# Designs tried in a protein design run: designed miniproteins, single chains, continued (3). Part 105

Each design is a single chain, and the fold is of that chain. pLDDT is the mean over its residues in the fold that is shown.

## One batch from the design tools (miniprotein)

Design m11633
Fold by ESMFold2-Fast:
Structure m11633 (fold): chain A 82 residues (1-82)
Amino acid sequence: SSSAARERRARERALFRDMVAQLAEMGALTPAQRAALEALIDRPDTTVDDFIDAMHAVARQSSPVQQLAIAVELTVLKRRLS
């Protein structure tokens, strides 16, 4: 059903935005990384896997402390999506 799919997608996007905002608040994302992730979230065809893959790509370019912060937030996100 379109309404249930729209609610699920809105909920997923809200969780993605919350995670990006939290990581930005912690200083774990550069402004460019934040903008790229927000642009990805705004795409209508972006899947959960696409977002998780993008977060892993950001982590690979980050310091060990930032990688740990991203890993923790990804674990929380995956639990909230289940």
Scores: mean pLDDT 84

Design m11634
Fold by ESMFold2-Fast:
Structure m11634 (fold): chain A 71 residues (1-71)
Amino acid sequence: SAADIADALLDAAIDFLEAQLEKEPDNKTLHEELLGLYRQAVERERAQPNPDEAKIAEYEAKAKALEEKLA
């Protein structure tokens, strides 16, 4: 489905940017981009017929950590 494809693309984008962030841990632009993608991933997962609650909790925790760094 289109939702499954969108989730796969989001996962790939998050993985790519997380790898970049490991090289530049203080890069504010990467923090802002990843925060947006984590929030989008949570919304996408909640829209699924059977939401992965563990995945939602993981993305929400990652988003919160980045929000604290950007504050």
Scores: mean pLDDT 83

Design m11635
Fold by ESMFold2-Fast:
Structure m11635 (fold): chain A 67 residues (1-67)
Amino acid sequence: AAARERAARLIAKTVHRLLTEQPSVEDAEKILAETRAELAALGYRAEFDLKVENGKVVDVRVRMAPA
């Protein structure tokens, strides 16, 4: 439970950051690479689907699963 809760919180923080900062695709990919590495350390993986408008991330969908 603790690892799953930490994974869910990490995903929530990452989604919040992407939606508030609306980074470029390149910067978003760097953020997601860091999040994926941290999730892998917790035994989880996530797929992130980014919606991009004018070169900026404006929305994100996420699916989390055990690694």
Scores: mean pLDDT 84

Design m11636
Fold by ESMFold2-Fast:
Structure m11636 (fold): chain A 65 residues (1-65)
Amino acid sequence: MLSIEELIEKALEGNKETYSDEQLEEIRAKFREKLAEMKAKGITPTVEEVKRLLGEIQEEIDKKK
């Protein structure tokens, strides 16, 4: 099973260079929160689901401009 950190890294592989260090830390923090909630419910997220969550987190960050 992939850890939360491994899932986050796989989702971010194509986008790391697009974001500042500050934005990357915010994205990672939001990912950890969402994935921890899923794991607390006994649900193991897939890589595909993590990529969808990345898109949702990016949209949330953009809306808070």
Scores: mean pLDDT 72

Design m11637
Fold by ESMFold2-Fast:
Structure m11637 (fold): chain A 62 residues (1-62)
Amino acid sequence: AEVKISKENGRYVVTAKVGGKEYTAIAKDLQGAQNAAKLIKEGGEEMAKKLDEIAKLAEKYG
């Protein structure tokens, strides 16, 4: 999986490209972003999908 970490307005955004689809994870700090990237690299598309869904829920409910 191709994974990139970027910093945007005090947040860390993890972008993953897996199976021709793009997934996003959001972290409060660099350590969280690195952990998310590691989970995506180890778990592949299933983990990327889960983290993307959590990010969407966090924006709506957190």
Scores: mean pLDDT 77

Design m11638
Fold by ESMFold2-Fast:
Formats: C-alpha cells, sequence, structure tokens
Structure m11638 (fold): chain A 65 residues (1-65)
C-alpha cells in the first residue's frame, strides 16, 4: 500500500486490540492498508509491523515520498 507519515493531532486511546493508541504530536511512518467509510484508516507501522485502525479526525496524513 501507500507509505505515509501519520502525525497525531490529538491524544486518542485505543478501545479495541485492532486499534492504535496515539499521543498528540506523535509521528509514525506507516503503510496504508484500508480506509473505512466511517473515517478510519487501517495502517501498518513500519517501525514494528503493528497493524491497527486510527481515526482520520485525530491525525494528519502526509506523503512519505
Amino acid sequence: GEVVDITATEDWEATRPDELTLRAGETLRAEVLAVDANGRLLVRRLADGTVGWVPLSAVRVTPAA
């Protein structure tokens, strides 16, 4: 999938094991796997291979290339 930089714009706490917890100002490089119709993004974090959903409302997505 597309490789992007994801920057958390606010704190977001994962409520499910398939979600990623984010802290405001955190940036991760990730591969985009899917987009939910409800405004969520499924990503694989490149640093550790962790896969999880993040809310598009809590992140800024920028191209990594």
Scores: mean pLDDT 82

Design m11639
Fold by ESMFold2-Fast:
Structure m11639 (fold): chain A 96 residues (1-96)
Amino acid sequence: KKKIDFEVDIALTLIILHLAKEAVERGDYDSAIEALDRAIEHLKNIAEKYPEYKEDFEKAISLLEEARKKVPTNPEEALKLIDEAGDILSKAAEKA
């Protein structure tokens, strides 16, 4: 049950990151920043819920906070940072 909850929490975060990437790609930076803010908030909640993966989640949060700053000025870099955060989360889900 706890493993399924963890996988669902990660899957929901990855969906939000995908929506953020689509927003960046279409030039909708306000929607992209909003999606990134939601992903960061969700990850902070998950980090408290699953302290054994706290370091992975804190790294992902750091990458997404940097991506948020880059969205209006360097959208290509923002997309790379979002992908890096998504990779960390996917690997954490595999390890669970």
Scores: mean pLDDT 84

Design m11640
Fold by ESMFold2-Fast:
Structure m11640 (fold): chain A 59 residues (1-59)
Amino acid sequence: MTELHLEVTPENAEEALRMARAVAAQSPDVRVHVTAKSPESLPLAKEIERAAREAQAAR
């Protein structure tokens, strides 16, 4: 996998976070891109992308 694209809402943010972390752990070269579906989800989308990058870096 070279790129993972996720859409985040307030209700699916936790599920998106788990998926992003799992993919990052399995594929260190995958780029995770998260799109916020609402302004309220924008900080969550940023945190999910950051968590995935940190999971890859922690290896």
Scores: mean pLDDT 75

Design m11641
Fold by ESMFold2-Fast:
Structure m11641 (fold): chain A 86 residues (1-86)
Amino acid sequence: SEELIKEIKETADKLVKSLEQGNEDEARKLIDKLDRLLTRAVIENDQEAVKVGAEGLRKASDAAEKAGHTQLAEILRRGADSLEAL
């Protein structure tokens, strides 16, 4: 859905910004929100939303890596890989 794609993009972009700014509390909330949205995209078989989600997770992984959150970056990258395998 168009609304789901938009919400995934906005949430992923906010997550990238929160990681770049070192706002850990905001990043945690956005990770939880993004996980819920991506789970919904998978359940609904929304292939475009899944693709957008994978792209967002890769951007967030790169931001986490640059911020020194190596374990979080690995988790986010694995999430993107899993979505791309669908």
Scores: mean pLDDT 88

Design m11642
Fold by ESMFold2-Fast:
Structure m11642 (fold): chain A 99 residues (1-99)
Amino acid sequence: SNLEKQKELLLKAIDEAKAIVERARQEGRMSQEDADFLLRVLDQAKKIVEDPNATLEDLVSAVTFAIIAAAIVSQDPRNAEVAREVGGVLSKAADEAEK
C-alpha cells in the first residue's frame, strides 16, 4: 500500500519532469543533446519505478540518479533554469514519498 503510493507519486513527478524537458527543447531553452540525455535518464527511472519487483531502495536510487543528471546538465548556463525546475520536481516528490 505505502510502496504503491510512493510509486504513484514518483511516476507523476517523472512524467512532469519529462514534459518540462520536452517543452524546453521545443522552445529552444535547452539543447537537443542535453534534453535527449535527460529524457533517457528519466525514461530509465520510470522503468525502474514501474517494475513490480522494485524495492524502496530501487526507487530512491532511480530518483537520486535523475536528480544528479539534472544537476550535471545545469552546469551549462543555457540549461540551468530548466534543469533546476526538473530537479525541484523530482526532489519534492522524493521528499513526499518519504512520508
Scores: mean pLDDT 86

Design m11643
Fold by ESMFold2-Fast:
Structure m11643 (fold): chain A 61 residues (1-61)
Amino acid sequence: SMQDENDARFRASASTFSVEELEAAIEAFRALLAQETDPARRADLQRQIGVLEEVLAEQRA
């Protein structure tokens, strides 16, 4: 699906970031999520935060 393709591309991009860049990105996305009222956009942000957290955990392992 388009969603799966977008998630795969996002993950690939995130995997090029440093630990510091990933931590900054997670904070930025959490700030966006805190002010987002649209359910679909909230779901997208939650998925993206999850991907960033997974990539960060992999880089720290």
Scores: mean pLDDT 84

Design m11644
Fold by ESMFold2-Fast:
Structure m11644 (fold): chain A 66 residues (1-66)
Amino acid sequence: SATEEAAKAAAEAIEKRIKENAEKLGLEPGKVSASAEGDRVKIVIESPQGRLELTMTRSGAENLAS
């Protein structure tokens, strides 16, 4: 559906944004992923210090990717 496609696009956009800015954020690009969870976006960031998992609205992910 259009909603699922939009959520997937938002997940891909935020993942790309974080990976492109990984050095500025102190992150390893290969340890960042984002996926669509229905109408929401899930972000996973792994580091030697721990794992961060965050689920947010599509709008939130779109705003952070912008």
Scores: mean pLDDT 76

Design m11645
Fold by ESMFold2-Fast:
Structure m11645 (fold): chain A 86 residues (1-86)
Amino acid sequence: SALLEEIERLLEELLEKIKEKLKTASLDEANQILRSLGITEKPKNLEEAEKLAEKKLKEMLEKARQSNDVGLRVGKHEVEELLKEI
């Protein structure tokens, strides 16, 4: 579906934004980014933070793939809000 493809593109954009921010982030800033994504795990380093974010975004994509049209619209809105927050 076109909406699912849009969510996939938005999630890819979000991951690239997170990766770019992590290049200059402190561990405290990385932890804050992960909390925005609903991740409670504390990374030991920036590489672990990136892997945790990647895992979460993959989980969000899998949820979108199993969603109806309403769920897809909600998921798209959630990713757009995360792009603004992060």
Scores: mean pLDDT 88

Design m11646
Fold by ESMFold2-Fast:
Structure m11646 (fold): chain A 59 residues (1-59)
Amino acid sequence: SLRERLAALAERARARLAEAGIDPSNVNPSQEDLERRVAIARPLGEEALALQEALAAEA
């Protein structure tokens, strides 16, 4: 289902951030950590938005 795809995408996003050495629990990230996080998250966020819009259209 689209919901399962969203869950899988969230897991993939966490794995990608971990591989880049970015700790999501870090409450004081450096400027470089923020820039890397945005670069990694942006395409995944766009994919998630497309999946959410597809799910909404099925309602």
Scores: mean pLDDT 71

Design m11647
Fold by ESMFold2-Fast:
Structure m11647 (fold): chain A 90 residues (1-90)
Amino acid sequence: IDPAELAARLRAAAAELLEEFPDSEEARLAAEALRRAAEAAAAGDLERAVEILVEGAREVLRLLAEEGRIDPEEAERAFAEYEARVKALL
């Protein structure tokens, strides 16, 4: 993946997420992680972009589990799947 193209996709995803879920704290956290990852990708640091995306997902899923909105086991499964997909970008 071209770093500039990845950065553009991450920024678009962040904007779309905030537009679809404007009152969502988890959407805000996810969008912030996507924007930070886009900055790293734009700088050519794909490893850092992946780290930011993985940590962002962990924070969002932790918040959802703490609020009782997702089962802890389901959160762990979703995190593992997301981490595998994001690492595949490297």
Scores: mean pLDDT 80

Design m11648
Fold by ESMFold2-Fast:
Structure m11648 (fold): chain A 70 residues (1-70)
Amino acid sequence: ARSIVVVRHDPAVAPATLADAVRAAGGTVHRLDAFGDTTVLYGDFPPGTEDALAALPGVRSVTVHQAYAA
């Protein structure tokens, strides 16, 4: 995947909720890595994805990277 989203959140937030929000925004999730209070999503993310993730309860910050070496 060319795009990476790093989400910092409360540990109680299920990573599946973040993936569902990406899909609801029209995105695709190819891979997900969960690290307690941080979830890294790899995939294709349309322009509304950052706002959709930031609107979720328990999400603290969302950072979108368009083309970084992973």
Scores: mean pLDDT 78

Design m11649
Fold by ESMFold2-Fast:
Structure m11649 (fold): chain A 61 residues (1-61)
Amino acid sequence: MSLREQVLEALRRIAADPRFTKEEKERNAKLIVDYLRQKGVPDEEIAEIEAEAKRIIDEAP
């Protein structure tokens, strides 16, 4: 499984967790994105992951 797939799966689990507020979910997503940048993931891929993360959180009930 790719790092991107692992990150998106983790974000979906965080978005579905009723213990977190929307603000906390957004903070967690930002920390994951910052981690990927530190690991040398290309900027274009990070931008794509950020867009998907925002959609996942915004669409969460």
Scores: mean pLDDT 77

Design m11650
Fold by ESMFold2-Fast:
Structure m11650 (fold): chain A 98 residues (1-98)
Amino acid sequence: MVEEIKKLADELIELAKEALRLRKEIEAGDTSKKPELEEVEKRAEELEKELLEKLKELAPDPSDPVAQELVLYLQKKVAELALEEGVELSEKSKKALE
C-alpha cells in the first residue's frame, strides 16, 4: 500500500514537470500549448484525488508515522523537481533533500 501511494506521487511529480515545462513555453510566447497544459492539469487533479483517498485509507491520523513518512517523501520529490526546474527552494524544501 505504501508503494502504491509512492507510485501515485511519482506520477504526480512527472505531471508537475510537464506542467512547468508547458508554462515556461507559454510564458515565452507559445500560446498554442495552453490546451496541452489544461489536459496535464486535469490529469494531475484526478491523480491527486486518488492519492489523497489512498492516504486517508492507509493513515487517517496525520500524526501516524506512516503518514509522516509519506509527507516527507512527497516534500523530497517536490524539492527535487524545483531544483531541476531552477525554482528557488525554501529552507524546509532544502532540508527534505537530505
Scores: mean pLDDT 72

Design m11651
Fold by ESMFold2-Fast:
Formats: structure tokens, sequence, C-alpha cells
Structure m11651 (fold): chain A 76 residues (1-76)
């Protein structure tokens, strides 16, 4: 289900959670290939922070897991 940034703002979602939802959408659609390395890194940082807070996991481990998923998508 495509989620727009406008819908996320109406839901009063945090910036970190918005980054996570946006990252998932970009991965699912393959549009992540259109982003710069810097933009991808920022989305990973914010998404990892959100997941770390929710799941009580080390942020560094979450970042590594997200980076592996993105690497697989980019190498396809």
Amino acid sequence: IPISEEELEKAKVSEDEKAYIKLRYLIDTGKIKELSEEEIKELIEKSAKFISEVDDLPEEDVKKAIEEVIKEVLEE
C-alpha cells in the first residue's frame, strides 16, 4: 500500500517513523536506486533510530541490517 508523506503528516507520525515508512516504500518500489548515497544514509540513520527505540535493539545492529537489505535491492 503506497503511503504518501502528506498522509504520514496527517497521522502525526514522528520524523524517524516517517523516514522508516518512506524507506520501506522506496525499497518495495525499487525507487531507492534513484536516491543519492547521502539521501539513503539519512533514511537509514532515521529508520534505525526508530526501530532501535521501538524494539530496544542497538542502533548500530539495526543500521547494519537495513544496509544489507538495501544492498540486496541495489545489486538486483
Scores: mean pLDDT 74

Design m11652
Fold by ESMFold2-Fast:
Structure m11652 (fold): chain A 72 residues (1-72)
Amino acid sequence: MSIEEIAKKLKELAERLLAEGKSFEEVARAVKEYAESLGAEAEARRVGDTLVIEVTDKKTGKTLGISVPLPA
């Protein structure tokens, strides 16, 4: 699985959990756990009204950042 595919899956997971009303802390934890299951490392942080996820593929060392808007 490519880093781009991993990032897309993490973004989709984060968007789904936020739509379900999960807190930032719950979403950040779920994203980190899912990334680890896919052979990646993910760091999630809040920047204003945005959830920023930085994904690193442990196999290639490649890093990709994604952004997900937080609900008001």
Scores: mean pLDDT 81

Design m11653
Fold by ESMFold2-Fast:
Structure m11653 (fold): chain A 80 residues (1-80)
Amino acid sequence: SSEEEALLAEIRRYRELLEQDPNNKEVQRKLLEASLRLAELIPDPEARRIALEIVAQEARKAGLEDIAEEARRRIEELDA
């Protein structure tokens, strides 16, 4: 979909920015928020869960607890 393509392009751009400045918290947040939105578009529940687990792990590594909690909440909803 065009939405999926747009999110993938945003993610690629943020990754490139982080290669130049790995500690840019604003860009790290935007990358993870885009990744969280992309995970929502995955129709397969197992693939969606894996994507959300990756987002939660990366958010924890980045110290972005709010994003990590949101990803975990969405994982719990898949098992409800």
Scores: mean pLDDT 86

Design m11654
Fold by ESMFold2-Fast:
Structure m11654 (fold): chain A 76 residues (1-76)
Amino acid sequence: ELEEILRKIAEAILAGDRAALAEYADKLTELVYERGASQEELEEIARYLEPAIREALLKKYGSEEALEEALAAARA
């Protein structure tokens, strides 16, 4: 099921588990291809994963302030 795969990807992101992330990302890609995903569905997938990505980055940088500073530097 799509939702279960997305949850597993979010868990892998939060744990920093690259092997699990690659495995479930491949499964998501196959599922999306089988279903012929729309642009809207792809956007929903991205929005679902956004909180997990933000949490992983916050854990790495230690604070909201440090994360925002790093993002500003990367954009410059």
Scores: mean pLDDT 72

Design m11655
Fold by ESMFold2-Fast:
Structure m11655 (fold): chain A 90 residues (1-90)
Amino acid sequence: DEVKKLLQQLLDLYKQLKKHGGSDEKLVEQLVKQIKDIETQYLTKYLKSTPEVAEVSASIIGTSVLWYVRRGDTKEIDQRIKEIESLIKE
């Protein structure tokens, strides 16, 4: 299942960001860039979003996660992990 593979990759990236995101700015920026790319692919291919809407939505997710992780807050990232795990189980 191609969609489950994308979601598994996304889940791994969010889990890495949660573990490493509080102190390493360069690693955080790299992980957020990868997350935005995969979120855009998922939204475009599977949620019938236009590319423009998908890019904006993925950017909002990535920016929100980056802002919270820089402050040591994992609430947003934990919520997104839960959402992705739910989607994989469907």
Scores: mean pLDDT 72

Design m11656
Fold by ESMFold2-Fast:
Structure m11656 (fold): chain A 94 residues (1-94)
Amino acid sequence: MPSPEEQAEAAFEEMIAYAESRGDAETVELLREAREVYRELLKRMSEEEKQALADLIRSYRDAYLAAEDPATRLRIARSLLAFLRHLLRQKEAE
């Protein structure tokens, strides 16, 4: 079984590759930023939290790949980035 980190990274790579194949440049940029926020989050997370986050990112990937229109995919990417940024701010809060 791949690690939680490997699971999450694979989900990001799948979403980014799909966005690139569709010419969705804005979505590619949002997903790449989300991946960087995720990598910063890993520095502040327990193994249990890493697994829960990997499960969530995989859920976003499944929803993203199942989306039938570009507007829905863009909303999913924005939602993922916003969620990860919120989580990072909470973890960095004094």
Scores: mean pLDDT 87

Design m11657
Fold by ESMFold2-Fast:
Structure m11657 (fold): chain A 92 residues (1-92)
Amino acid sequence: MSEREKVIRRLEEILARIDRLIPQARAGAAQGNKRAQVALRNLEDARRIAEDVLEKLRAGEELDPSVLWFRVAVAGGTVSLAEMLLEKAKAE
């Protein structure tokens, strides 16, 4: 399996996680929960990063593998932070 295929798969998994979390973040943010508001911004930022990389890869752009995995790590880490913030929001 190519490195490019692995990166695409990881970005698609990250986007699926974002799609699952966004409704929860929006509901909490609408109720005035500050952690949910921060989580929503983080999910929107992670989506932008993941979509930008996927668009470039699907357009056939040759990107450095280290840059690709760095972008995956940033997007994935941002989603994990948002997920943690939403868990803490439920405890309030």
Scores: mean pLDDT 85

Design m11658
Fold by ESMFold2-Fast:
Structure m11658 (fold): chain A 100 residues (1-100)
Amino acid sequence: AMKELEERIKRRNEVEQKMKSYKAETDRLAAENPELRELYELAKKLVDQGESGQNTALAIGLLKGYEAAKAVLGALYDNPNVTFEQKEAAVELAEKLEKE
């Protein structure tokens, strides 16, 4: 149905905007905090290993708190092998962490 298509387009735009925002925050925080920069570089390396590495990076982000989770999301955004569905799941996870 047309309404379903419109909702999917809206969600895609929301996910892309959120990922861009998380990347911008990650770049800023990594420049200011050496510990977060190291986490960002580790996350990028893990994400390059594929789905298993992506899951490992997300778990590290969750365990180290919201700022570390944003660094992992930035790494996912920079990786061309990450699907939209994986990006959407990552954004939904970050939204949960923001509410807690």
Scores: mean pLDDT 71

Design m11659
Fold by ESMFold2-Fast:
Order: structure tokens, then sequence, then C-alpha cells
Structure m11659 (fold): chain A 65 residues (1-65)
């Protein structure tokens, strides 16, 4: 679900994998149970840095947890 996808975006972003974090963020946007999770997933998908993607991925994870 969205919580799991947000968690993956956070982990990939923390590891410096911007492309992976963006893909996981977009999945969180698509499958999130909450408007906040969907919003933060989309922000992770549009992130310009791995650190930014990790931040929004964690927020998406927490919103749907």
Amino acid sequence: GGAKAGEQAAKMGAAGDLAGARAAGYEAHRVSKTEEGSKYGLLAAKAKTAEEAAKYGELAHRADS
C-alpha cells in the first residue's frame, strides 16, 4: 500500500538512489489511502535530490501508517 511505497522511497532516497526513490514516491501517490500520503508521494516523485525524496517518502509513509 501507500505506507510501504513511502517507506521504500524514504529508504532509497536515504541511500542516494534518486531514481528509485522517485519511482517509489510515485507509487505512494497512486496507492495511498490518504490525501496527505498521495500528496507527499507525488512530492517525492518530483524531488530534485535524493535527500528531498527521502524526506517526502518518510512523510508519505507516516501519513498512511
Scores: mean pLDDT 86

Design m11660
Fold by ESMFold2-Fast:
Structure m11660 (fold): chain A 105 residues (1-105)
Amino acid sequence: MKKLLEEYRETEARLTELMREEFDPATLEEVRERVAKIVGLEIRAIGYLIDGNKEEAKKALEEALRLEKEMLDFIAARGSPETRELAERLRELREEITDLRIKEI
């Protein structure tokens, strides 16, 4: 887990830097709106865990993963080859991290 989280953070930081260089303000706003929806589901998942509702927490995490994959695919389609490669790598890391999180519930 620790190495996965470190690689995720480093890859996310580099992708964010490239998006700022490559993307127009309208495209960046669309990414921000997608991130807000994903974060909303993550907060909801935490709420379900506090309430002891493990099944709804798992569903919220799975939906957050689905939306994050769609966002990363959106980024990959619009970015440079380096941006695409980083977005694809984040997609893989996020799947692995989410699978581990769900197993701990």
Scores: mean pLDDT 88

Design m11661
Fold by ESMFold2-Fast:
Structure m11661 (fold): chain A 85 residues (1-85)
Amino acid sequence: EMEKIAEEVIEAIRAAPGLSEEVKEELQRLVRDTLEAIKRGDFKSAAEKVVEAVRLLDEHAAPQQAAELKQLLSLAFSKMRELAS
């Protein structure tokens, strides 16, 4: 269940136009690391990784795209955390 949510976020990142391949790879890594932290019950580490992903989006994405992907990340994190509870 949580793995499927992470996969959906990763697919959205891959499909995002205008992001460099390097930024896409780093964002995908942060999503996977967030999933692993949640699976360990380490919600603090998971939240820190989401903050890092948001920072990368603000630095590298167009404002509208950053807003859309940040919303997706926040919703995904909330859903994964809920499933882990």
Scores: mean pLDDT 82

Design m11662
Fold by ESMFold2-Fast:
Structure m11662 (fold): chain A 83 residues (1-83)
Amino acid sequence: MEEIERAVEEARRAIEEGLEAYRRFLRGEISKEEAIERLERSIERAERALERARSYGAPKEELLELEIDIGILHIMLGVLKLL
């Protein structure tokens, strides 16, 4: 349970950092290149944490929510790369 909670928290934190990078880009606070780098790093960290949570036996519903949120980060990254 403690390992699951830590892995989920790490994934959620990585997701929030990715979302904040995208928001900062939209506000003109960071460059497109910096936003891409931060999003790629956040996605990589979130995916690794998700796999740890899955390996520890995290509930299917929680894993699905994390997968959806990571999918949103991938969409954001794709949008930035097209700009």
Scores: mean pLDDT 88

Design m11663
Fold by ESMFold2-Fast:
Formats: C-alpha cells, structure tokens, sequence
Structure m11663 (fold): chain A 63 residues (1-63)
C-alpha cells in the first residue's frame, strides 16, 4: 500500500537525521512503489527506501 511505503520512508528519513527532507524521501518512496506494482509488501521496499535515504544524506553532507 502506498501509504505504508510512505510511512516507512518518513521513519527512515527521521532516523537518518533528514527531518527537513522527509517530504522528498516520501515522494521518491511513492514513485518507487508505483514503478514496482508486483511488489505488494512494504518490507520489499525497505532496501530501496534505505538507498534513497542514504543518497539524500550523502547529498546533504556534500553541501
């Protein structure tokens, strides 16, 4: 469910210290969900969500 994926993304972003980037992580998570219709369980998206969070964290650290 897209809301479940978005919620997991928000939690991961906050855990990584990206509270001001929560919306960006959430929007990318929803897009990943929409592009992967065959995956139906939120846990299937956790590795992809973690990758998004880590990428955004690295981008912030590079500024």
Amino acid sequence: KPLGVASAAIDLAREAGLEDKVREVQLEAIKIYEENPDAQVVSDFLPKLKEVVERLKAEEEAR
Scores: mean pLDDT 72

Design m11664
Fold by ESMFold2-Fast:
Structure m11664 (fold): chain A 80 residues (1-80)
Amino acid sequence: MEESFEKYFGESLELLRKAFEEPDEEKAKKLIEEGEKLPVEPLESVRGLIEANPEWKKKVEEFQEEVKKLKEEYEAKLAE
């Protein structure tokens, strides 16, 4: 489970990075949707275990902060 989450987080971040580098807005949007979807399903299935483990909870929070920063940078680049 732990390795699966780290893998999905890594794949999600890579897709988001590719989206932010993609000059085609339609392709970028599709990559963002795929990246956001990757960790959601596994996280939902083990949500109780993550909440019971403070180390896993911190890793999830760190991932969410990193995604937020990437989105803010992407929006700033699109805003002129």
Scores: mean pLDDT 66

Design m11665
Fold by ESMFold2-Fast:
Structure m11665 (fold): chain A 99 residues (1-99)
Amino acid sequence: SRLDLLGELLEQLDRLRTGDEEEVREARRRIEEVLERLGLSPESREAVNRLVDYNIERNRDPEKVTREYTLTISDDGEIRVEFRDLPPGERPTPRPPPP
């Protein structure tokens, strides 16, 4: 169903951010299949492609992640993306002080 496809899209986008190289490769493939089945507008496909690129690059360099994103999906399947700065305590730069 459309709702199942949207749920799968969100799950695969999260895997791009947190997964290993094999998980990222599989998530990328599954996202392409989901996008094809959803019949998204060019604008929505562009938004998802930007998220894919962002998540893959940030997965490779997690210490450089300074932003997160919010993905909004309308009833028509239109996708919008907003980026927000991460709070300092949530950035992957924590070096614990020496003991």
Scores: mean pLDDT 72

Design m11666
Fold by ESMFold2-Fast:
Structure m11666 (fold): chain A 75 residues (1-75)
Amino acid sequence: MEEEKRRKMAEKIIEETTELAREGLEEDPEAFEEKKKEVEKVMKENTSPAKSKLEEEAYRLLAGAAAALLIRQEK
């Protein structure tokens, strides 16, 4: 049951994070993709390679969300 609760919380976080990334992409798609590449590069230098499907998804979502937030801060 604990794993199911954590999975459902992760789903909500993923949904909210995905919406944030989408808003960033819609606002300035070119800047968003460029910033996302910068974030992914920083992540590769500071994190271990993804060893599970969940980590791969987390890395992609985190990079997208971070890019969207950084673009909003720069505006």
Scores: mean pLDDT 69

Design m11667
Fold by ESMFold2-Fast:
Structure m11667 (fold): chain A 60 residues (1-60)
Amino acid sequence: SMSEKKEKKLKEYLEINEKVREIVLKDQKAAGREPSEEELEKNKKIGEDTVKQMVDRLFS
């Protein structure tokens, strides 16, 4: 079903987004630009919300 395909793609993109955030965080720490816990949570929420909106548009 479309709902099953949407859920599968949502999970796939969320996993990719998480891996990208981990790489970015390591690079930020190496550059001496370590984010605060508040910034990390905000960035995670923005990333996840963006992925959800993108997937919603793909399956509209």
Scores: mean pLDDT 86

Design m11668
Fold by ESMFold2-Fast:
Structure m11668 (fold): chain A 93 residues (1-93)
Amino acid sequence: MEEEERREIRERVEELKRELERRQEDEALAALEEAERAGVITPELVEKLERLGFPTTRLMLAELALRGVEVSVQELNDAFAEGLSTEEVLERL
């Protein structure tokens, strides 16, 4: 069960990589590869993806799931709606 969940998360990240490659967004792709190598979502990655209109919440959920943290999409959206920075949201959760 946990192995299937980790596979789904990797597939979601892989899909994002393919979309970034298709759009030739080299800087965002490099930031994504760096985050995967580090095993954490970086503030730089989130900022670049938000600028491009990608659903950063989905990638954050994938990272939190890998750490064993249970967080809803609504909880993350509510935190961002309060005007918190990406760093503050990640520290709170």
Scores: mean pLDDT 65

